# Designed miniproteins, single chains, continued (2): the designs that were tried, part 111

Each design is a single chain, and the fold is of that chain. pLDDT is the mean over its residues in the fold that is shown.

## One batch from the design tools (miniprotein)

Design m7854
Fold by ESMFold2-Fast:
Structure m7854 (fold): chain A 62 residues (1-62)
Amino acid sequence: SAELEEGLRRAKALFAEVAKKEFGAEPEVTVTIDGDTLTITVTTANGTGTVTSPLEALLNFV
């Protein structure tokens, strides 16, 4: 749905900013969807962070 896509866009931006702050380097954001589970991985030269959430939680970003 359009709402899930918008929520994903906003979530990716938020997690990228958090990764910049925590790791002090430019992040690369990757997303994996497995059924109803969303995994966002932010990778930087200084470290990697991963967040796993129900896909429907993206609606909280819309």
Scores: mean pLDDT 77

Design m7855
Fold by ESMFold2-Fast:
Parts: structure tokens; sequence; C-alpha cells
Structure m7855 (fold): chain A 107 residues (1-107)
């Protein structure tokens, strides 16, 4: 739960500030490393293909859901973001990040 809150806060703040894609992904990789994510998930966050998919799909959805459900816990919003990302069939390299986030949501 702690990492899902931090992840959502990072994405929301970056989106609101118009932070460059490369910087968002650098921060995501650092967060994943700090929280003990598998090497493949950290590597996926450093992939330009995965970075583009996450920023283009995850950040807008996260902001939309926060605006639509301002009183919802960040953990629930992050679960909804992950459900939409699963539906959009992210590149194979993104599976490591998604599985790590799903495992954290299940904890």
Amino acid sequence: SAITERLYALLREAYAAGTEEAEVMRRLAALLEREGAPERAIAAARSEEVARAIVEEMLPVAEELREKYPDRPSEELMRMVLERLAATHLPHLGEAILRFLQELAAE
C-alpha cells in the first residue's frame, strides 16, 4: 500500500507539473529500485518504449480518475489505472512493472 500511494503521488505531481517523459521515468525507476522491485521491472522503466506507453496511457488515466473520484484512496485509484493498462495490452517489457504493481496492490 505504501508504494502504491508513493507511485500515484509521483505520477499525479509529474502530470500536473507537465514534467518531461524522460524525467518521469527516471523518477519511476528510482522509486522501483528503492522499494526493491525486480531487476526486470527497473529495466522496463528505463525502456523508451515502456516509458512512452506508461506516460501516454497511465498519467492521463490517473489524473482523470483522481478528478472523477477525488475522495477515493490512492490504492483504489492505482488499481483502476492498472486495470485500464491491462486492457490496453502494454508492450511485453511492461509486464514486469504491471506484475510488480499488482503484487503490491494484493499485499
Scores: mean pLDDT 65

Design m7856
Fold by ESMFold2-Fast:
Structure m7856 (fold): chain A 63 residues (1-63)
Amino acid sequence: SPEEIEKLQFKLNLYQFVLDSTEFVTERMKANPKGDPQLIAQNEAEAKRLQQEIDEIKKQIKS
């Protein structure tokens, strides 16, 4: 339905914002020679999860 598509688009925009923010922070941590490798790995895992969720939402919108 149009209402469900609008809800999916809102969710997509929210997840994209969180992903972009997570990637920005992670890249800054990688640039820091004192960056925590475990926290970097956790952020990369979270970014991968968010990207998978975004890809699934995009498939639902295209259906």
Scores: mean pLDDT 86

Design m7857
Fold by ESMFold2-Fast:
Structure m7857 (fold): chain A 61 residues (1-61)
Amino acid sequence: KEEEIQESVDAIERAVYRQELAKALGIDLEVDVDREASPLVTEEQRKEAIERGKKKAEEAL
């Protein structure tokens, strides 16, 4: 359902955001984006979530 898709997209974005912040601080944080993604999430939605997470981390730093 749409709620599960949005929840998965948000989870991917948060995971990437945390990984980028950890990387900037010199901490090795491994994130399994594929394992957290719902099979209902499209490749494009997943890519956008990753990009948003990275940009958010860059702006926060």
Scores: mean pLDDT 71

Design m7858
Fold by ESMFold2-Fast:
Structure m7858 (fold): chain A 74 residues (1-74)
Amino acid sequence: TGSAVRGASALYIAAELIEKGDLEKGIEVIREEAKRSNPEMSELLRETAEAIEKDPERAAEIARRGGDLALGMS
């Protein structure tokens, strides 16, 4: 318990960093949390980071959606 909250928190923090113009730091936060997460959460976090890298114009939206999905994994 708590992995969903930690994963979601990392994704919401990443969204805030991206909205402030720090795309690289946002991606870093997601990737670092993935290293500390269980396999299912780690996969969601890595896929979200990859989606952000493929579509940086929608990065904040992608991160926020990832956070909502992470909360649903509880």
Scores: mean pLDDT 84

Design m7859
Fold by ESMFold2-Fast:
Structure m7859 (fold): chain A 119 residues (1-119)
Amino acid sequence: EEEAAEKAGYDLGRGGVRDGAPGPTVFFSSEDERHRKLALAMARGVGRGIAEALRELNIPYAVASADSEELKQALIEGAREVPGVRAEEVTPEEANKQIPSGEYDPDAIPLKVTLEPPP
């Protein structure tokens, strides 16, 4: 179970891209509202980055996770800034279908970013 959860965490925690590069580790100097604002800005940037990568590389979808409702919303908003990309919350069961040998973290909020077909 732990090994399956770690594998699921690897695939989803790296922006839902199988071979996704890990983001930089950022340490915050304050546990105040500034930390929260920076985390939201980073989540929005990640969402946009995933959406731009899907469009540039013609990848049909990616699955990602967010640790909170606010981070989920920021990631979705970032992804939606890219034309032709859809982002939405999915169920843990739907997220687990993308990682057949893994278990989804029940405390994380699963998200799917999808490249829409051309008009």
Scores: mean pLDDT 65

Design m7860
Fold by ESMFold2-Fast:
Structure m7860 (fold): chain A 58 residues (1-58)
Amino acid sequence: MEAEVRAYGERGRAAMEAVLAGDPTPYSAAEREELLERAGRVGEHGARVRAEQRAAAA
């Protein structure tokens, strides 16, 4: 449980460092989508933001 939270945080840090180094995304689109889904489950706020973005995009 705590190990999963730690891994999630470390992956976020790695992505940020890669962006700062000039690499736009170290993750594939599928991996980014999975991370967003987990973040949405952590809080209803995240889920609502995603729903509004999908509605705006549609």
Scores: mean pLDDT 60

Design m7861
Fold by ESMFold2-Fast:
Structure m7861 (fold): chain A 119 residues (1-119)
Amino acid sequence: ADELAKKGREYYAKGREAYKAGDYKTAAEHFEKSVEYYKKALELKPSVDLLLNLARSLINLGYVYHELGDYETAKKYIEEAREYIDKALEESKGDIQKESEAGLLEMSASVLELILKKS
């Protein structure tokens, strides 16, 4: 489980580097692998941290596909991210730090949803 989560974080970092370089296709591939590894880790050992990391990778995929002009795929990833944010909020009740992290991700998803509605 920990090794799968580590792979998820490694691909997330590679996705961010590609995004900053303007290589949106490579960024999408890396963030998609990040999502795959976090989903596998979550199946073996569910945790709020994995739900939040998975949501973060999905939000970044939304931004990547928006940059690529694929607004339907961007919308799909943001909708999926919201499902994991909602699960994280339910599981993190009383954990102020985790609730704050989920709240920041919800704001990021809401900003992209507003951008996509204008597209």
Scores: mean pLDDT 87

Design m7862
Fold by ESMFold2-Fast:
Structure m7862 (fold): chain A 83 residues (1-83)
Amino acid sequence: AEELRREGLEKVREGDELMQKGIENGDAKLVREGTKIGVEGLELLAEAARLAGDEELAELLREQAKAVEEMGAKVAAALEAKA
């Protein structure tokens, strides 16, 4: 259970770093990649919460993953429109 939480946090950090780099460089592909990794991290955190018996936290983390996916797609699309 703790392993999933650790992996999830690492992926969220990695995804955020890649998204930041993509925005700085105007690289829509890098923003999409960072978004995907960050969403995977949030999904791992949601599973860790579910396994710990915290269904409420698991649901909130799944909602957060969807919000991050939607925002990342919008940012990438905006960068592509300016290319």
Scores: mean pLDDT 85

Design m7863
Fold by ESMFold2-Fast:
Structure m7863 (fold): chain A 128 residues (1-128)
Amino acid sequence: ANREQAERLFREGSRAARQKKYEEAIRLYEEALKLDPEYVRALLNLGRALARQGKYEEAEEYVKKALEIARKYSPHDPVVETNLAGILFKQGKYEEAIEYAERALSVLPSNLVAKDILEEAKKALAEK
């Protein structure tokens, strides 16, 4: 029951996010997480919606929580790791962005987003 309700709220939040209604999407994902606090996809999408609003510190916290939960089932999650690398890059945390992009690429070498983050973060560090 609670899991099914959380999935409905998650789907409504994802619909709002596709319409760029990020404040509504965040609220719906938070409601889903009240019903299922370990809902990895809701934590990831909440982090993504916060990042779209420029709230990168909050986004990092939720995506890191998603990664911690995902690691209970698999040592690597290239989707969560790639999103975390992107959020870290936007904050200027280039060394950490490289670490998570490399982790994602170790599992999924064809990940163009992770490759782009890795290249741009390395360039940013070389300019210092």
Scores: mean pLDDT 88

Design m7864
Fold by ESMFold2-Fast:
Structure m7864 (fold): chain A 86 residues (1-86)
Amino acid sequence: MAKVVKLGEISSDDGKELVEKLQKAAAEAEAQGYHLAIEKVEVKLENGKIVEMTFELVAVEDKEVAEKINEETEKKLMEKIKALLE
């Protein structure tokens, strides 16, 4: 099984800041021969507004494993978004 390394969490109340942090983490992982994957996404809401988003990040040596982790996380996130819109 490919090596999976926990990178920790990134959090922000600003989506742009989160994207910039994700891009930097992905570049750093790739430079070391790993692929960045998002294991979990948590969204904190107050009065219907996002006050914090937290991404749990892992680095994986196998690109296919990283893609499967991202696909599973995206599917779970889309299910959460759909529940919020219903």
Scores: mean pLDDT 76

Design m7865
Fold by ESMFold2-Fast:
Structure m7865 (fold): chain A 89 residues (1-89)
Amino acid sequence: LLDEAIELSKKGHELFDEGKYEEAARWYEKAADLFVKEGHYLLAAGSYRNAAEAYRKAYEKTGNPELKQKADELERKSDELFKKYREKK
């Protein structure tokens, strides 16, 4: 449940700190997907943003345009979730 998603996010942070950006991004995406499944949309938005940042760092290191595209997609997904769920009705 929530604890599992938090553990996945923590693994992403550890890998990011190690400079393993593409791997970190995959763990952040897994955390975000689990947060969405459990209804924690703002936490999911944060994790998608972390994944996007990790893919951007991987792109800067490798020059692989697929990583830039992935980062842009996840940034948009994060922004959509923030817009939908952080605004008070």
Scores: mean pLDDT 83

Design m7866
Fold by ESMFold2-Fast:
Structure m7866 (fold): chain A 113 residues (1-113)
Amino acid sequence: MEREVLEETVTVTDPVTGTKRELLVRAEIEVEVRGDTLTVRARVTVTDKATGEVVAVIEVELTITLRDGQETLELEVRVESTIADPAVRRRVETIAVSRVLAFARARAAALAA
């Protein structure tokens, strides 16, 4: 098992008020390789930089299996959020999941090389 930490600041705009919020997205990623299977588990903590409050926790589990020349990808996402705007919440979730997916795909490619 290996660990990685990814950190990014994302600016989201409230479409009604035009107010901009800076969110710190921190992903703590654990990688496990067992035979032909790569499992990535990430805990993504989203903090409002203005208040210091944690506004979302997103847990992502991604499994990539290569068997008989076929690649199978399984993705599970769990979200806890205090973000009231559904569009902002969805954007934050999409960013977090996309970052974890990109990391997992890059890692799988490196292991195949």
Scores: mean pLDDT 79

Design m7867
Fold by ESMFold2-Fast:
Structure m7867 (fold): chain A 57 residues (1-57)
Amino acid sequence: MIVELRGTGSGSALSRAANAALDTFENGGSPEESGQAGRDAAEQNGGTVHSVTVTKE
C-alpha cells in the first residue's frame, strides 16, 4: 500500500494527514475516502493538502 500526499504545512500536519489516509484505507475505506480523511486531518492541523494518492498494493 502506498500513500502519497503533497501539501503545505508543518511536518506534523502532513504526517497526521498521511496517517489518517492510511488508517481509513486499512479499515476498508475507498481510496477517495482515504484521500478526504488525509485532507481533513491536514486542515485541522493548520496544513493544506493539494493532492492525496492512495493505491492498493
Scores: mean pLDDT 75

Design m7868
Fold by ESMFold2-Fast:
Structure m7868 (fold): chain A 92 residues (1-92)
Amino acid sequence: SQSQQLYQQAQQLLDQAEQALQAGDVQKALDLLDQAIDLAEQLLSLGDTASARDILERARELGMKVLEVAETLEQINRAIANILRVIGLLLD
C-alpha cells in the first residue's frame, strides 16, 4: 500500500538521521528529520495514524538527541521547532 511505502521510507530517513547524528553531521540529521516528519504528515492524511505516531515518536526522540549535541543557535532553534511540530502532530 502507499502508506506502507511511506512508512518504510520514513523509517529509512530516521535511520539515516541517526547515523548522521552519530557522525556529528547535525545539519544532515535535521534535514532528514524534516523529511521524515513530512512523510508522517502524509501518513496522517492517508489515515495511517499508527504508522505516523511511530515515526513522530522516533523523530521526537532524535530531535531531543540533536539538542544535546547542537552547537549553533540555528541548530538549537531547528531542533526545538522540530520537537514542537512533532508534539503538535501527536496531540492532534
Scores: mean pLDDT 89

Design m7869
Fold by ESMFold2-Fast:
Structure m7869 (fold): chain A 98 residues (1-98)
Amino acid sequence: NPELERAVKYVVDWLERRYGLKLDDEAIESLTRLLESRVFSLEELERMFRAAEELEREVREKNPERYEESLELMKKMSVPDQAMSLFALAVNAAERRG
């Protein structure tokens, strides 16, 4: 499915560039299953990631201690869990901001 492959690549590229993650096959498989079950266009993914980046900036500026704590907690998670949590955060950020 070329559309699914493009969506997966777009999500993987964002996670690796934004958060310095190196996604393994398990992380890519988990993201692929999620994107297959829930239809997102590339435009929707771009909007979601923009909303997540804005929310992250707001948290960092208003509550730097919480931001630092969240980063330290994330470092203790597996790469697949980090990828899924960050994607879930992006979905939540987009839903809250429209």
Scores: mean pLDDT 81

Design m7870
Fold by ESMFold2-Fast:
Structure m7870 (fold): chain A 66 residues (1-66)
Amino acid sequence: DKELEEKVEEIARRYGEVGGEEARERVLAGAEKLKATNDKETYEKLVNKLAELAPLIPAAAAEDAA
């Protein structure tokens, strides 16, 4: 639980460095919504997916950031 929260904060920081505070807030808001659902399996899956995407953010942002 706490490890997942720390991991989310780390991911949010990385997204924020590339996408700004809006990207950081979006990651944190998404994590909070999942936490409220109490679906830890989905929470873990999304956290892992975001972690996998974090190193690709520069390329993903160039692809279709808008």
Scores: mean pLDDT 67

Design m7871
Fold by ESMFold2-Fast:
Structure m7871 (fold): chain A 65 residues (1-65)
Amino acid sequence: SMVAEATAALIQIVGGLLDGRIEYQSPDTGIHIAARGASVEEVKRIARELLERVDAGRSFRFEER
């Protein structure tokens, strides 16, 4: 489900706080997050946008190298 996928993505986003790296891709559900070397603020922004999209019943995509 989208909620389960969002939860998995959030775990990866929170993990990114350890080294600023986030990698989560789920092409089947339309959730795609790829950010390496992201700042803590960028990680927080990605998490907020993901939650807003899921709450609206929409997929979320964010790609940053």
Scores: mean pLDDT 59

Design m7872
Fold by ESMFold2-Fast:
Structure m7872 (fold): chain A 90 residues (1-90)
Amino acid sequence: SMSEEEKLRLKKAKEVLEDPKASLEDKKKAALILSRAPTSEEQKEAVETLANSKYVPVELKIEPLKEILETSKDKEVQEAAKKALEKLKK
């Protein structure tokens, strides 16, 4: 199970990536936090958040998605990350 601190950290990271006024540095830090999500469910949400974030440069999405793909043991997470990366490199 995730700690309350970890849940809050992931929630704030998602909010930063959805904020058009957040700095590029804060977005980079938020993306890194999501790339290290500890559970398969949070990893799925991280992939969806990174893939769909309109205010995050593509360059800041690629490395976090690659890390999720390489570290996740969940096949659904791996497939979601692959599809997101293919769409972004197009």
Scores: mean pLDDT 85

Design m7873
Fold by ESMFold2-Fast:
Structure m7873 (fold): chain A 100 residues (1-100)
Amino acid sequence: SPVDKAIELLKSIKENFLSLTREQRVEVLKKAAEEVGIHLTDEQIEALTDEFIELAKNDFDPNLKLKSGMTAKEFLQHLIDGIGEEKFLKFVELLKEMLS
């Protein structure tokens, strides 16, 4: 599934992502989103960064229950549903390129 592919890609970059400062994490997510044509406000990028930090600290465990009450898998599926599968996978693939 697209969410399982996204999780596998995100797991591969978790250590490099966590090695960045918070400001660098915001900037890399913002740059990747802009490059693939995902239009997020600065507040939305900050919120996404905080969720990705929590996910990365927990090895992108699909069963991790977030503070929102969603599982990690449900949260990533929600992003795919909102952004579109093709754009979201391009976003995650670009993050892997930037963080490799």
Scores: mean pLDDT 86

Design m7874
Fold by ESMFold2-Fast:
Structure m7874 (fold): chain A 75 residues (1-75)
Amino acid sequence: MEVIKRLEEKAEEYEKKAKEEKDIEKRIELEIVASFYRMMISIGKLALEKGVISEEEAAEELERLAKILEEEFKK
């Protein structure tokens, strides 16, 4: 399931960035973003298993939601 693997890689990337971040406030923000990616992965898996959406549609929607999430935590 390619879209889920890509989101898992993004979650791992943010988790790694959080571990390397020296500023506590920014580290918490990165950890929150990673946690939301993990949540979206869980929801995406359920939607794909039920055949509600295609893998491509799931990738597009999950990437869109991830961008919104990152924008909100940046503000």
Scores: mean pLDDT 75

Design m7875
Fold by ESMFold2-Fast:
Structure m7875 (fold): chain A 108 residues (1-108)
Amino acid sequence: MKVEVDASPEGAEKAKQALEEGKEVVIRITPETTDEGVGRLNEAIRAAKKGKVILKDVTPEAVRHAASIAGSALLAGNEVEIRADTPEAQALADKALASTKAYVEKVK
């Protein structure tokens, strides 16, 4: 089952509940996503355990936010996938996710 959310307070709460249930969570990241929204998602994800987080519609400008959320999800024991909106953004996202996975393995 997939649950689709954004970086709103309601979206973060839904993400937390779905991840606690082991469901897939699809998070829409846009260029308008704020650092406060990312912090909210990171807090929700850190409180939840064992699910899958899919970051969707990631633009090149949003890759840093996607990497931050991916790091929090991986540290909490979730699987992470980043789906970008363009091939260029996907290449940046793949590189950022690989670096984030390497960091998580080192600090576990």
Scores: mean pLDDT 76

Design m7876
Fold by ESMFold2-Fast:
Structure m7876 (fold): chain A 99 residues (1-99)
Amino acid sequence: SAAAARQAQEEAERERQRRLERGVREILKELGISEEEFEEILEKVGEAAREGDEEARRVAEEVQRLIALAAEAFRAGDLEAALEHLRKAIELLLKTYEA
């Protein structure tokens, strides 16, 4: 039935979302950073960019571009490409703001 097909699609989408979230946690773990530490770095970059730091603005723009590419890949069903773009964004943030 149409209702059963919709439920199966919603369950598949939830499973893909869980796999994406797990992949992000594995990337953070591999890079030796906690989710809390990552959120703190994102906040610091955002604040520096708002205060007119040119390097922070460039990093924020590149991170936003990579997140957009990851979102496009995820919508296309390419979880591996989505995680690759997210890894690049995380590595860029850590490389720039390790202090």
Scores: mean pLDDT 81

Design m7877
Fold by ESMFold2-Fast:
Structure m7877 (fold): chain A 92 residues (1-92)
Amino acid sequence: MNKKEIEEAKEALKEGLAENEKAGTATYKEEKTAEGVYTITLTLKTKENVEITYTGVGKSWEEALKDLLKKMEETLKKKKEELKKKAEEEAK
């Protein structure tokens, strides 16, 4: 179960990154820290050079992925709001 869920979650993230690559660049990185903490970092860079970094941290790849997805959802919501505000201000 766990390894399959991790693989499917990674695949879903890659699909989401492919959509974001149309608007800019996307980088996916997996890292295990020296303290034995699992870290997954997503860096999205828009065409306007706006950089969004999501970092999921956990005691396992499952925990890190879940934390990443949660932070990603929150950050995407905030970015969407910011872009909407700018579009409204620039729209005449």
Scores: mean pLDDT 68

Design m7878
Fold by ESMFold2-Fast:
Order: sequence, then C-alpha cells, then structure tokens
Structure m7878 (fold): chain A 80 residues (1-80)
Amino acid sequence: MTPEETLEAFREILIESGFSEEQADKVVEKTRELARKLGITDPARLLQLGVIVAAEEEGASIEQIKKMNALIAELLKKEK
C-alpha cells in the first residue's frame, strides 16, 4: 500500500469512527504534512500518526480511538 492509498483508507476509517467528512479531510491533510516532515511512509506508522492527529486536532473520544484502532488492525491484516 502506498502512502496515499494508506491516507485514503484512513479517511474512510475516520468517517466510520464518527468523524464528519470535513474533520476527516482536515486530519488526513495534517497527517500527510507531518508524515512528509518525519519521513514516515510505512502504512502502520502512518495510520498510528493519523490517530494521534485525530486525538490532538479534533478531540477524538476514547471510543472513537478504540474504533479507529480496531479498523486499522483489520486493514493491516489484509496487507500481509
């Protein structure tokens, strides 16, 4: 999975976890910016960075974080 494919999958995970499309787009863009600065291209690390951004920028609830982590685990199993 490319970094851009990972970010597109993460956008869907955000929306399924209860974020609006506007919130999801904002989190994805911030995650893309930080990933470029940090040189993160690995799907698992990129998705974990996205969860951190969602918590810090959009105030993700514990339940939203749990749901995101569960969906991320399923996505990463399909990539092996």
Scores: mean pLDDT 84

Design m7879
Fold by ESMFold2-Fast:
Structure m7879 (fold): chain A 88 residues (1-88)
Amino acid sequence: VLEELIEKAEKTGDKEGAVLELMEEVLKYAPEEKKEPVRKAIEFMIEGERHYAETGKDIADELDEKEREELLEQARIAEEVIKEFLAK
């Protein structure tokens, strides 16, 4: 889960590389119907990191309530896939 992703990134010293590597493996593992939510969650995490680096603000604060709810649902699906992958 997210905590283990952070721990792996800290151990390698390459947070972006470690997260991307794990997310690529999770995306390959994901069933066809879940690949799109997982990919969107990954894309949002990358954009959020870039947005924070550029503006110092959380990108989620710029979303309206519907966009935030939709993203939260996609993140939930992605978390399920990640959890299943890590339990392997």
Scores: mean pLDDT 69

Design m7880
Fold by ESMFold2-Fast:
Structure m7880 (fold): chain A 71 residues (1-71)
Amino acid sequence: DKIEKLRAEGERKIAIGQSLVANGRALIAQGEKTGDLNMINRGIGTVLRGVGLIFEGELLLKKAEELEKAA
C-alpha cells in the first residue's frame, strides 16, 4: 500500500534523524571538553543531517495523511 509505505519511510527517517541529532550533540559536547574543533564541526554536520532527515520524514507522514483523507 502506497500510504503504508510513505508512513513506514517517514517513521524510519525520523528515527534515524533523531539518532543522528543525539550523536551529533554528543560529538559537539566531547569536542568542547577536549578543544577538538574538528570534532565540533563533525558534530554540527551530523546534527544538520539529522534535522534534514526528520524534516523529510515529517513531510512523508503529512503526505500519507493527506492521501488517506482523499481516499
Scores: mean pLDDT 88

Design m7881
Fold by ESMFold2-Fast:
Structure m7881 (fold): chain A 109 residues (1-109)
Amino acid sequence: KEIEELLKEAEEKLRNGDLEGARELLEKVPLEEVFKRIRELIKSSDKGKVSIALEAAEVLGESEDREVQERALEIFEEASKSSDPVTKELALAQAEAIQKKLEELEELE
């Protein structure tokens, strides 16, 4: 399946609240392309697109892969600069959660 089709299906899954279905689709896409799409959506003036981007970053932040967690953290740090209070609060909470997971991984290594 083409990358663009997988990304569009993942966005639809996120819009419908199917976080696990979205995760399965995103795992089939190269990590760089996934984060590129998330950054594009976060910069949108459409609140719905920003919400989908944050949900996608949350799904990626639940990954056991340290590199994926670090990239998701970068997305939430960027979103925490938002002028929208709801987006800012969500981004700060998710960044804290990912930071804790990264600290736990460092203790195991």
Scores: mean pLDDT 77

Design m7882
Fold by ESMFold2-Fast:
Structure m7882 (fold): chain A 95 residues (1-95)
Amino acid sequence: APQGTLTGGASMIERHGRRVGLASGTVTIGDTRATFTAIGGRQALVFWDDGSLETFPVSGDTGVEVAQQLAKQLGAKYGADITVNLNTDDIDVPS
């Protein structure tokens, strides 16, 4: 299976007494790259370098849970083994 990495920042916020996981960063699978933004209880948005956009349902109260959920879905869809490398307590804001 091709190797992939998901790198970025992971955090959580509290909204109306509920914790929401947040994660953003970069996904690489083989020679293909994307930026992502993910919100627990909503979706992950994955913007590939070819200009395509994909959305994935994600859940979790922490950014790590949200990112792991995204990595699992990407791995299943693309047949890739995706390693998750996150800086916790930090959210990388895409420019």
Scores: mean pLDDT 80

Design m7883
Fold by ESMFold2-Fast:
Structure m7883 (fold): chain A 87 residues (1-87)
Amino acid sequence: ASAELQRFLEELDEKLTKMGEELTKAIENNDKEKAKKIIEEIRKMLDDARVRVERLAAAAGDEETLQQFLRGIERLLEGLDKIEKSL
């Protein structure tokens, strides 16, 4: 596996965790506008990450990591859609 790919995924997980905490706080405070902005920021981050992971995985020949990543993104996006609809 590519060390660069693994490092990028670790950094992405840290950023997503932080944004998830900010989203939770916005929801707890009934700040719907802030929650929607955070959801859009996460969506953009996931789109940017997809492009980079596809390039890094292709360079490393790591199709398994790519497929796991894409499934993870799909689940996260479905979760965000449910949260946004509840706001």
Scores: mean pLDDT 86

Design m7884
Fold by ESMFold2-Fast:
Structure m7884 (fold): chain A 91 residues (1-91)
Amino acid sequence: SEVEERVEELIEEFVKRAAELGAENLELIREELREAYRLALESDEVLEKLKEAKAYYEEQLAKETDPKQREAGQLVIDLVGGILELIEEAK
């Protein structure tokens, strides 16, 4: 319950920042993030893919020169990192 509340807070903060950067269809983003969390919690394969995704975004961010794209990339890295920490607390 407490971990689930922290996941929702993390998703809402990400969606709020994504909206400020021009993201549309915010409810689809929320649902996709909730599903990713559920799948990663139940599947070590999905959890490993989430770790790979974070590493991929970190590598892309190192090459990115556009400030808006760098901000968007950092938001994704922070979101995935937060989800990974919450999954460790739930297991």
Scores: mean pLDDT 82

Design m7885
Fold by ESMFold2-Fast:
Structure m7885 (fold): chain A 85 residues (1-85)
Amino acid sequence: SNYQADLKKKGKDVYGELVDKNTGEVIGGISGTIDGDKLTGFITMNPGQPGLPDGTEITVNAEGKTGTATTTKLSDTVSSIEGTL
């Protein structure tokens, strides 16, 4: 995956930054929930960043659990995410 997110967890809620590993740039923010091993949430792109195509893979780390999430584009600035850790 060309994208990574290191998420902080508070109960079931998670949040963190989306990083483009090719550039090292923070390109957006992620907020969501983890229930069991399932991650669901949203990405908001930073101003000037292009939206992510559907099916974009993100490597996610949350408190020592690592997995993959995929995106669905909702607007030029917002995508939904779903994954397993």
Scores: mean pLDDT 84

Design m7886
Fold by ESMFold2-Fast:
Structure m7886 (fold): chain A 66 residues (1-66)
Amino acid sequence: MEVERRIEEEVERRLRRGLEQIPTAIKNHEYALGTKSDGEKDLESARKSLEASMEDRRAQLLAAAA
């Protein structure tokens, strides 16, 4: 079936672009806080959550296509 492959390619493209923007947004947030030590810990937690959300989103889109 082609639908799953189409959505996978589209999701990969969008995730790639989204992931590129996430680091910048996180950096800007850390800058606004002005808190290097606390920001680093929060940043690591946020990154983990974002990665999990992106993976979950991809799975959801694939499931929705099926």
Scores: mean pLDDT 63

